# Ledger of designs, part 56: designed miniproteins, single chains

Each design is a single chain, and the fold is of that chain. pLDDT is the mean over its residues in the fold that is shown.

## One batch from the design tools (miniprotein)

Design m2042
Fold by ESMFold2-Fast:
Structure m2042 (fold): chain A 56 residues (1-56)
Amino acid sequence: GAMARELADRGVAAARAGDVETGAALLGQSVKLAREQGDEEGLEYAERRAREVGLG
């Protein structure tokens, strides 16, 4: 869903800004939300974005 995607985008932005702890937490929330909603596309998106910043 849109919320999981927004959390993933915010997580990547935080990690790229040097706040790796916040980035990991937001990406983790994105993955959890996508799993709870059965959002396979959102889960794949979050996993791909996490890999881009070395958190996947």
Scores: mean pLDDT 83

Design m2044
Fold by ESMFold2-Fast:
Structure m2044 (fold): chain A 92 residues (1-92)
Amino acid sequence: GAAVEEAARELEERARKAGGSARVEVEGDRVTITLSGLTVGQKIGAVGGAVQGELLGGRAEVKTEGDTLTVVLSGLSEEQMAEAIRTIAGGL
């Protein structure tokens, strides 16, 4: 939906300005966010969005592989998903 697509674009732009990259994939009720080229502090900030997703009653899975951080969000409404994605962007 429009809110999630807009939040995803904001996250991708923020990651590029931060010197890294973000890839957002929307699959039905599941959003997979892959972050790379970011500092340890920026990765910690991004985890705030995963916590927000769980606090909103959804599910969040976080995995670190080398310099890559993957966040998977599910079980959220479109507005709640957009809020969690914006929280990730704000942490970068």
Scores: mean pLDDT 81

Design m2045
Fold by ESMFold2-Fast:
Structure m2045 (fold): chain A 56 residues (1-56)
Amino acid sequence: MIEEREKAAIEELRRKAAEGDPYAEALLRLRESAIEGVTDPSTLDRDLEVINKYLE
């Protein structure tokens, strides 16, 4: 259940990112980094700022 739910969420983010949504692109990168167990500090900070601005 959890893994299927996570795959569905990533698929939705991937679809929105393909449409040019920067918020979805940032979320997609964060989700994929968490799954891969690898985080890139430079892109992570950038993506977190984009997400934070969009939430506010």
Scores: mean pLDDT 68

Design m2046
Fold by ESMFold2-Fast:
Structure m2046 (fold): chain A 54 residues (1-54)
Amino acid sequence: AEPVTPERLLEAGRRLLAAVESGDAAAYAEAAARFQALADGLPREELVALATKV
């Protein structure tokens, strides 16, 4: 089964980029907080495995 967490992190990253492109500071702050919460929720080993696949 494909891990759902990396896909959610990628989706949060896209939303963060969209918020940056919109120039909305409030949207950026919300998207950045959501992205960080997802990244902090991932075990370090999964983050390392994701980086190794680049």
Scores: mean pLDDT 68

Design m2047
Fold by ESMFold2-Fast:
Structure m2047 (fold): chain A 55 residues (1-55)
Amino acid sequence: KKKEDIEKVAQYFLDLVAQGVPVGEAALKALKKALEEGIDFDDAVEGVKKAIAEH
């Protein structure tokens, strides 16, 4: 729903990958952080999917 939230979650994933976190673990950590911040589950999942596709 919120493009800003989707981009924010995508950035969480990319930051973790840049730190050397494996793709699968980075995806889970980005999703957990998004959900903890109250981002809608669908937006969090979309953000992770977008980041993986662009990685």
Scores: mean pLDDT 80

Design m2048
Fold by ESMFold2-Fast:
Structure m2048 (fold): chain A 95 residues (1-95)
Amino acid sequence: LADIGRLLGLSRTEVRILLLLDAAGDRALTAAEIAEALGLSQSTVSRHLRELASRGLVEITTNAAGTRLYRLTPFGRDELARARAEAERRRAARA
């Protein structure tokens, strides 16, 4: 997590949110679902999601019921994949 966060300029919490969204694939998650999965408050998650969306890493959509849903953008998925590959390369080189 630390290597990915350093590569992307993100906090540990933001990296954890991105990894959760990546694991969800094309399934969009609510802030409440993300908060429950990560053991965080919904307000903390919502704040980080807005920062991630401002960077183009996460997209915010609204469903028919008016609920906000979050998922990785194609850009966010590519950036996360590159950071994960680089972090793994760095770990392998140190081990």
Scores: mean pLDDT 83

Design m2049
Fold by ESMFold2-Fast:
Structure m2049 (fold): chain A 65 residues (1-65)
Amino acid sequence: VVDDELLEKIIRYASENPNLPERVARILEYLYRHAGRRLSLREIAEGTGASVATVRRTLRTIRAV
């Protein structure tokens, strides 16, 4: 679930990293747009055109902030 804590972390990470790779930026945008939904890694990957591995790594990085 993309909760308020994860949303705050996404906004902060994007603000601190303006030169994010397009694929990563697309994942963050997708998560932001689907706030409050229960999303699988596969759904995020399919919605963003990224691999499941890239989605997993991106989420791990954001949650560590």
Scores: mean pLDDT 75

Design m2050
Fold by ESMFold2-Fast:
Structure m2050 (fold): chain A 90 residues (1-90)
Amino acid sequence: MEAKERVKEILDRFVERVEKELPEYAGDVKAIADELIKRVDQATSKEEFEKALDEFAKRLQELIKYYNNPKLADLFTELLRELRRVLAEL
């Protein structure tokens, strides 16, 4: 599915940005991205794919509150926006 490849591309770019701008959070961010990639890869239907992205969005919002870092929050907000665009195209 083209949507799966777009999600992976978005996540790869997000991780790269965190590594460059906020290297102290890179490990945590990679773990979160890897979890979503695994769930997306396991999705066999559009409904499963949509659910994986929705659950990830909720997790991402929790992390924005947890870290309380404004730059990381901005990066997470942009990531969430891009992922929601992919979901809207499904």
Scores: mean pLDDT 78

Design m2051
Fold by ESMFold2-Fast:
Structure m2051 (fold): chain A 89 residues (1-89)
Amino acid sequence: SIELELDLAIGLTRIALGVAKIIGDEKGAEALEKAIEVLEKALANPKDKKVLQDALKQLQKIKKQTTDPLAISTIDVAIKVVQEALEKL
C-alpha cells in the first residue's frame, strides 16, 4: 500500500537522521529532518495527487541543497517511494 511504502520511507529517513546526529553531521541532519516533515505530510494525505506532487518537488529541492552522501542517498529513496505512490494513483 502507498501508506506502508511512505511509512517505510519515513522509518529509513529517521534511521539516517539518527546516524547523522551521532556523527555530528548538522547539515545532513537538517536535510533529513526536512525530508521527514515532507514525507509525514504525504502520509497524512497518501492518495492526494497534489500533496504527493508537492512532496516530490520539495524532496528534489532538499536533495539539491545538500552535499551529504548519506542524506542524498536517503532522500533518493524517499523520492522513488513518492514517485511510485503517484504512479499507483
Scores: mean pLDDT 88

Design m2052
Fold by ESMFold2-Fast:
Structure m2052 (fold): chain A 78 residues (1-78)
Amino acid sequence: NAEKVLEKIEAELEAARAAGDKAAEARALAALGRAYYEQGDKEKALEYLERAARAAEEAGDEELAEALRRAKEEIEAE
C-alpha cells in the first residue's frame, strides 16, 4: 500500500529531524518526493525533491544534492 509507504517515510523524516541528522533528513525527503511522483503528484514530488536537495547540501552531500536537482529537472521537463 503506497499510503503505508508514505507513513513509514514520514516517520523516518520525524526521527531524522529529532536527531538533527541532515543526511537522514535529505534521504527521507528524497524518498517522499519519489513516492509522490509514483502516485502522480508531480507538484508535491518537486517540492520534496527541492527540500531534499537543500538538506543534502547542508549535510555536505554534494553528489546527492546534484542527483536530486537532476531528478527535479527531469520531472519539470515532462
Scores: mean pLDDT 84

Design m2053
Fold by ESMFold2-Fast:
Structure m2053 (fold): chain A 68 residues (1-68)
Amino acid sequence: MSENLKKFRELYQKFLDYIKENPNTPIEEIEKKVEELKKFIEENFDPETVEDENEKLEQLLEKLKKEI
């Protein structure tokens, strides 16, 4: 559990860094990366365990949509 969470956190941080380094990235590409992260957590974690992580990804996507 904790090792998978560490990997997810590293992927999530890399995703945030990618957005900061590439501010011209289309929202469509950002949405695709978010979907990939959602699939990763769904396949590697129990739904009950990842509920908060899914909400964080959805909140991040909503914030990005408002800023663009």
Scores: mean pLDDT 68

Design m2054
Fold by ESMFold2-Fast:
Structure m2054 (fold): chain A 59 residues (1-59)
Amino acid sequence: VEDVLRRLAEMAVKAQEAGDLEKATRIARYLRDLVAEMAAGKPPEEVVARGERFLQELA
């Protein structure tokens, strides 16, 4: 889970530095969703799979 969250956070920082506030905001919402799913007790494998889908959408 940490690896996926770290990659999304790094993409958010890069988007913010590039002035792409729409992309940075979208990534922040993805991160919030993943954290909420973890807090709700979803299996780590499901959280990772969803995070990887978000990374694919951003690529």
Scores: mean pLDDT 80

Design m2055
Fold by ESMFold2-Fast:
Structure m2055 (fold): chain A 72 residues (1-72)
Amino acid sequence: SAAAEAERKKQIEELRKQIADLEEQIVALMKEYQALLKAGGPQEKLNEISDKIVELSKQLARARLELKKLEG
């Protein structure tokens, strides 16, 4: 139906936006991690940033898979 096609296009647009937002967050955290590492920052903070990068990377992989499923 036209309504189902419109909803699918909306979901694709939202996933593309989510992917872009996740990629930007990961890049920012990687930059923060490298700066903190170079400064000899506390291991606890390095671990926190690393854990966030891992979690966002998993979310990014899931969002990319969903996008491919909707586009295919």
Scores: mean pLDDT 89

Design m2056
Fold by ESMFold2-Fast:
Structure m2056 (fold): chain A 81 residues (1-81)
Amino acid sequence: SSLVESARAAEAKFSTLSPEDFTEGLLTFLQTLAREEADPARSAALRALAADLREQSKTSTPEEQRALSLEAMRRAIALLE
């Protein structure tokens, strides 16, 4: 789907950013994906990923933020497949 293609392109782009910029960019992107997703359950799962990432990032080191963002990105791609 076009959303999966967009998510893979975003993963490549975000992986070159600082941990903070990756997390902020991904949070905005996850909100956009959730808004565009037609399936309510998948949309809710994407919003839950964004909420979890935002909450965890408040107490995370930059290295932990990067790992959390990469994991959230993988989960988002899996949800869209």
Scores: mean pLDDT 83

Design m2057
Fold by ESMFold2-Fast:
Structure m2057 (fold): chain A 91 residues (1-91)
Amino acid sequence: KEEEIKKLLEEAAKYAEKAAEAARAGDSGTASVYLWKAFQKVGELQKLGSEAAKEIGSYLEKAIEALRAGDYETAAKYAEEAAKVAREAIE
């Protein structure tokens, strides 16, 4: 269980980081794909009882909202915060 949670946190962080990179490059399509992949990992983390899942999901939701508004810089910042929370949850 703990090993599975760490793996999902690492995957969520990597997808959020890729989403931030794509958003900063102005590639909303790629950013959207990676944000949704990160969100799927958050869903699995929540089922496994990860305490970090809610906070990571909140930042990803804000990133998606900013991306839809065309605010790529804000989308990237929220995706970076999601990745940071996920990485800090990995010990």
Scores: mean pLDDT 86

Design m2058
Fold by ESMFold2-Fast:
Structure m2058 (fold): chain A 66 residues (1-66)
Amino acid sequence: SAGAEEAERLGREGAEAALAGDLETARKYVQRLRELAERLGSSSDGGGAALAGAGEVEKIIREQEA
């Protein structure tokens, strides 16, 4: 679905920002993923993918801050 594709793109871009040490940009991607999940609904494929993506980006942010 278009929502799942957008979630995958945002998750990838957020993860890349976090791995590059741009934690401010990575946090903005987490916010965008959470907003996407709210828009689509967490029970939708796109919303579930967005929440999973947000969690993965947040995990990388925590690892970079350690």
Scores: mean pLDDT 86

Design m2059
Fold by ESMFold2-Fast:
Structure m2059 (fold): chain A 55 residues (1-55)
Amino acid sequence: SALELHRRGVELAAQGKRAEAAELFGQAVELDPTLAIAGQNARNVLAGLPLLPLP
């Protein structure tokens, strides 16, 4: 699910695996385009910015 991919992306980002986290966030938004936070978190993790929480 898109939410599961987002969750795994957050876990990878916490481990410093930013490229892998961004890949999972991208997959999450591809599966659920309404999960805009996943797309923003892909940008943020690559830019070294903090991740946004799910609503």
Scores: mean pLDDT 82

Design m2060
Fold by ESMFold2-Fast:
Structure m2060 (fold): chain A 91 residues (1-91)
Amino acid sequence: MPLVDVSDLSDEAVKHEAERVRLYPNSAQAWFNLGQVLFDEERYEEAAVAYEKAIELDPNFAEAWKNLGEVYEKLGKYEEAKEYYEKAKEL
């Protein structure tokens, strides 16, 4: 169901979190928040990049590993999703 207003709100939320990442590029939380907004917008490839950056900055960020698993599940990559879910459980 195409919804122009939702897309506009989504782009504004993405811009807001992208600006936070520019101000705080070493914050795993900032990258994680950007990934969440991108995931909500069904921009799964971009969400994966943001979550991967959060994990690069904080490898013990269990929620980022879990959310990366959900992204790969949405992309139909179920085997990779399992690996990320198992990683989250170990933390």
Scores: mean pLDDT 80

Design m2062
Fold by ESMFold2-Fast:
Parts: sequence; structure tokens; C-alpha cells
Structure m2062 (fold): chain A 76 residues (1-76)
Amino acid sequence: AEELYKKGLELKEKGEKAFAAGDYETALQYYVQASKLFEEAAKEAEKAGDKELAKKSRENSIEADRLAVRAATHLP
């Protein structure tokens, strides 16, 4: 769970850098991937009884989804 969460944070950061560079398609791809990893992290954390990690993972998944929607609004 923690490893999936950390990987999600890394992809979210890559998405943010791509967005700042105006590469909205790449940003969207990274944000979508980050959201999925955070969802997986939340599921595994919940299964393991790690409520704090599950909560942080869910919050970051929602954030990544919002960022993905924002990136998508810049596409044709």
C-alpha cells in the first residue's frame, strides 16, 4: 500500500510538471495513472487496517481525478 501511494505521488508530480509545461495530454495520462495507483493503495491499506494511509490515498485519488479533469478541459 505505502509503495503504491509513493508511486502515485511521483506520477502526480510528473503530471503537475507536464501541465505547467503546457503538455496537457501527458499531464492527463499521469494524473489518470496516479489516481488509479491511489485507489489501489487505498484498497490495500483498508484491507490491512491502515486507516490513515487509506484516507490519504482516497484524498489523493480524488485530487488526481480533479487535476485530470482540468487537464482534459485544455484538449480539443
Scores: mean pLDDT 85

Design m2063
Fold by ESMFold2-Fast:
Structure m2063 (fold): chain A 61 residues (1-61)
Amino acid sequence: KEELLKKADEYLDRAVEAFRQGNRAEATELLLKAASYYLKAGVSPEEVARRIREALDRAGV
């Protein structure tokens, strides 16, 4: 489970960076990968959505 959460966090960080660089297509693919790993780790869809929103908000996206 912890391994999946680590991968999810890494993909989320990469998605945020891609959004900042204007690469929306790559950012979207990375965001979907992050969400997939969170769900596999047993995180609820609501909590996944919250984590993604908070990460994007902190990055100014």
Scores: mean pLDDT 81

Design m2064
Fold by ESMFold2-Fast:
Structure m2064 (fold): chain A 93 residues (1-93)
Amino acid sequence: AQADAEALLAADPADVAKAFRDNAELSRRVASTSSGKLKEAYELAAKGAEYAAQGDYKKAAELLRKAAELVSGDLKEQLEQGAEVLELLAEAQ
């Protein structure tokens, strides 16, 4: 988490924003083929990635935390780790 946040802070902001936009598009695509809580989780993750692409890391983290509450297993852990990185980015700004 800390090392991931430091890597993002050192990277080109345009490349970081593009990566978050690409992740939002991927999450929306997965949501379109999903249902129930899994669909809701990916829709929240997509919105979170869009906020992250705009530099609003605090809102992005809040949305990933909400998405994590709807799912379990590996996806929950990935969403929680993503939220932790975004929370560190918000604190560093």
Scores: mean pLDDT 85

Design m2065
Fold by ESMFold2-Fast:
Structure m2065 (fold): chain A 76 residues (1-76)
Amino acid sequence: GEKEKKIEEIEKEIKELKLEKEILEGLRLIYRGVAKATGLEEDKEIQEKIEEIEKKIEEIEEKIKKLEEELKKLKE
């Protein structure tokens, strides 16, 4: 019943967050690659964009960790 529904909901949210993280990691690789290819590794706008992406990845990782801890408690 309710427990199974909550587990499914949390698993779906974790899956969505992991996908968002993968997209952001891919975007970070693109920005780093472009910066390297163009000699703009020290460009302030590119650095700020990479830092923004890294901060978003960190926030997503924290959310995933909390949800995985909640999921573990529900499965026990």
Scores: mean pLDDT 84

Design m2066
Fold by ESMFold2-Fast:
Structure m2066 (fold): chain A 61 residues (1-61)
Amino acid sequence: MKEIAEETKEELLERYKKGASVQELQDEAAARVEAASRAGDNARARAIYEGYLEALKEIKE
């Protein structure tokens, strides 16, 4: 879902701007993916992971 990926990207980038480390972003994204997968929502889990990867790409650029 585009909305979940974009929302996840924006939330993680906001945390990074407020001083969160890349490791903290990774841990938060992993926890969100795990929660969605445990709920059986694999589409949401995938969207969260995609948003995380886009956030990392923007941080690295």
Scores: mean pLDDT 81

Design m2067
Fold by ESMFold2-Fast:
Structure m2067 (fold): chain A 92 residues (1-92)
Amino acid sequence: SEEEKKYAEEAAKKINEALKAALAGKFEEAEKYLKEAEEYAKKLKPEVQELIKEAIEAAREAMEAAKKGDIAKAIGHILRAIGLTLDALSLV
């Protein structure tokens, strides 16, 4: 639906803002954006919600890798988060 598409797009935007904040070392801002993404996700159908939840988990794993200075692992998790977000958007 149009409304579900709008919520999925807002969740995707918040995940993207979180990844940008994490890359800038702004981990508190990144976590705030991920919590906002979780609120939008609650309004989505189960299959779309699960993909967004997995994308948020991947984004948190990227933050933990970045905090440890493991750039290769952080990039891997960022790519996974982006891919899951795109998959979710393809279903709305």
Scores: mean pLDDT 88

Design m2068
Fold by ESMFold2-Fast:
Structure m2068 (fold): chain A 61 residues (1-61)
Amino acid sequence: SPRDEFMARVNEANQAIGAQYQAQLAAQKPTTDAERQALKDATMAQQNAVVDAIEAEVAAA
């Protein structure tokens, strides 16, 4: 169903974004709270954008 497809794609995307976030933390090694917050905010914005895109694609299918 569109709902099952949506859930599967969201879970896959969230796993990939989570792995990317951990890689960015390891590579950048942010030293200030501001740098850590900026990376977290960027990751959350990416998650929201991907969920919105998947929702639109599944609704259109």
Scores: mean pLDDT 82

Design m2069
Fold by ESMFold2-Fast:
Structure m2069 (fold): chain A 73 residues (1-73)
Amino acid sequence: SLEEAKEHLDRAIQAMNEGNYEEAVRHAEEAVKLAEKLGDKKLVSTAYRILAGAYRQLGDEEKAAEAEKKAFS
C-alpha cells in the first residue's frame, strides 16, 4: 500500500540520520518494491534516491550509481 511504502521511506530516512546505513538500505529497497507495485513513478524515484544515498555512505559507489540512474529513469 501507499501507507506501507511511505512508512518504509520514513524509516530509511531515520536510519540515514542515525548513521545506520545498512538499515536504510533495507527500508529503501522495500519502499522501491512497494512503490513499483503501486506504479507511482515519483515514489519510485524518491525511494531510489534514498537507496543511492545509503549505498554511497556504505562506500558501494557502483550500487549507488545504479540506484541513481534508476531514480531518473
Scores: mean pLDDT 87

Design m2070
Fold by ESMFold2-Fast:
Structure m2070 (fold): chain A 56 residues (1-56)
Amino acid sequence: SEEDIRRIAERVGVSPETVRKALELAKKGKTLDEIAEELGISRDTVRRIILEAAEA
């Protein structure tokens, strides 16, 4: 949900738009490295977004 996206963004320290794009790329089967490069964030940040979303 939009509330989950905002919560993940706040906890990870990125924008809600970044969270949404990361999850969309993950659904397309992109790797953590590919998502990190596309969004200009660290691979660790991408991993945290995915883990937070999986726990929701």
Scores: mean pLDDT 83

Design m2071
Fold by ESMFold2-Fast:
Structure m2071 (fold): chain A 58 residues (1-58)
Amino acid sequence: GPGEEEVKKLGEELSKAKTPEEIEKIIKRLQEMIARGEAPGAASAALGHGKKKLEELK
């Protein structure tokens, strides 16, 4: 569905993101999807990965 495809696209963008600002933008989009109940499991997993990646990039 649209939510799952969007999460897959955001996951791809997250993998390519190299700056904290890029990662934060993707995290906010994932949080918005979760708030709407769109692909919450996949979005939550991607959000966790994004937060970890952001923490590693100081």
Scores: mean pLDDT 80

Design m2072
Fold by ESMFold2-Fast:
Structure m2072 (fold): chain A 70 residues (1-70)
Amino acid sequence: DEKLKKEAEELLEEAERLGVRLVIEKQDYATAARVSELLKKAKEYIEKGEYEKAIELAKEAVRLAQEALR
């Protein structure tokens, strides 16, 4: 499903941006590393065509990063 693929890709980009902010603004390398780990798994699911699982992992990465930026 192209719509789900696009949603997954947009969430990956959002989480990557938030991960950069964790390093620059908070020096939170540990949370940035956790975000990167979730994104690696999400990318693997995208490669397999399992977009719904990729979306869930990418949403968790965004949630984790947003929580750490508070």
Scores: mean pLDDT 86

Design m2073
Fold by ESMFold2-Fast:
Structure m2073 (fold): chain A 64 residues (1-64)
Amino acid sequence: SEAEKAAARAALAALAAAARAYRRETGKDPPYSAKVEGDKVKVTVETPEGVHEATVPLSLAPVA
């Protein structure tokens, strides 16, 4: 649904902001992991500020 897409984009934007802050402070990308859950992907980014997570539709998730 459009609401799910909007929520996924907002969560991805928050993860991107956390990753940018980490890169600015360390000069490196933060560690991340992705786990497939049905038709969605749970993306986790770990920073000193805490664990940031986003659940996105598989069609919007970055794939390796």
Scores: mean pLDDT 70

Design m2074
Fold by ESMFold2-Fast:
Structure m2074 (fold): chain A 78 residues (1-78)
Amino acid sequence: VAEVSKALAEELKPLAEEAEKALAAGDEEKAKKLLAEIAEKLAEAAAKAAAASKDPAEKAALEEMAKKYKALAEELRK
């Protein structure tokens, strides 16, 4: 969890900053694209954490999280 959180935070920070700047500028299309990338990265991280987890309950929760973030990324790209 800590390793995934650190890698994820480092990867998402620049995307989140760009999304915030896009929203401040009124560029809703760019903001949606960046938010979709963030959701996709969250889905990938959750899926990797699920694969690495030895706890069946944690694995199931992370797999569900990955599916939800993947669905959110698809929605934002429409």
Scores: mean pLDDT 77

Design m2075
Fold by ESMFold2-Fast:
Structure m2075 (fold): chain A 74 residues (1-74)
Amino acid sequence: SHEAIEEAEKMAVGVYLEAAAMLAAGVPREQVRARFDALLAEFRKRATELGIPEEEIERLVAAVRAAVDRELAA
């Protein structure tokens, strides 16, 4: 549903904000990457359980990964 997609987008923003907050707090990049990968895995699992289409999950993951990669200067 449209509401489920909105919920998934909010969850994706939460993943980005946690990674950004860790970087702002001076957490080492390797720890931020490990935590971010774990958060993305949990996000994928949760979004799949909510019935979000695979293509939409991939779109959200790609967007958040690009945003975090910019913060990491990758």
Scores: mean pLDDT 84

Design m2076
Fold by ESMFold2-Fast:
Structure m2076 (fold): chain A 61 residues (1-61)
Amino acid sequence: SAMDHRLKRLYHEALEAAGGDVERARELAEAALAQDPSFSPEERALLLAGMDSMVAQARRN
């Protein structure tokens, strides 16, 4: 969907800005979502939940 496109772009931009640090990328993504009211609460929750899963996986060592 078009919304998947926008969320994917925000996710990739956050990762690039964080230099691949998933924890930092999550912080940047949350801040970017807070600055863009065009994203629904459900879209914000979906992206952040996905990134939380990636952070948990990064903790695998």
Scores: mean pLDDT 80

Design m2077
Fold by ESMFold2-Fast:
Structure m2077 (fold): chain A 76 residues (1-76)
Amino acid sequence: NAMEEAKKVLEDLSPEEREKLWATYAKVRAEHPDDKEYLKEAIKKTLKEIYGKEFSDEMVDAIIELLEKEAEERRK
């Protein structure tokens, strides 16, 4: 289940790493609100910087869905 795996990925991030991922998400959404492809590339790049490996497109999509849901809940 890609969604459950994505949740584990986010949980395994340190607070600092999670903040970096959230900052990247927030910045891209503000600068490119309707650019799903740009958001996906930015998140994929950030995850590669954190984990040192490339994530699949399916996993990146699942992570973005979780970030979107968490963003709605947090409403910062």
Scores: mean pLDDT 78

Design m2078
Fold by ESMFold2-Fast:
Structure m2078 (fold): chain A 87 residues (1-87)
Amino acid sequence: FSLAQKITATLIGLIVLAVDSLILFLFLRKLGFSYGFSVSVALLFFLLGVVNIVLVVFLNASKTTYHLSNIAVIVVPILIAAVLDAV
């Protein structure tokens, strides 16, 4: 697969991750959480997702990168929610 396919898959993953982070931020703000708390949670979610996407790029698989990015978007918020619930 071409470098362009890797870049495209990564960009799609980043856009989806950014939208999900924004939705999470707005949801927390709607529930009455402070701006700082809402930003911190959304930023942590976004950063973990970005790290996962970057690591997957090293596997040299454009289609795999896209699929793993989709999985990360689902798994990361569940893990964060579980950690926050445990505290």
Scores: mean pLDDT 65

Design m2079
Fold by ESMFold2-Fast:
Structure m2079 (fold): chain A 77 residues (1-77)
Amino acid sequence: DENIQLLEQLLEQYRAAGIHSGEGLALEGLGDKYAEQGKYEEAARYYQQAADSFRAAGDLAHAARAEKKAEEARKKA
């Protein structure tokens, strides 16, 4: 999936730059793409990583959103 590859490249760039908010957005996007494919176990892992990255950025609202997405994905896995 070209979109997954693009998100993985963006994630690598944000990690190299230490931009935790960008890492969170890219990880959440990866979770969304895997959830669209019915790969809920993979999606849950990405959403949990996104929540961790948002917390590192001090963005508790986006962290809470990503945590909820992770919980919902785990229930479907």
Scores: mean pLDDT 88

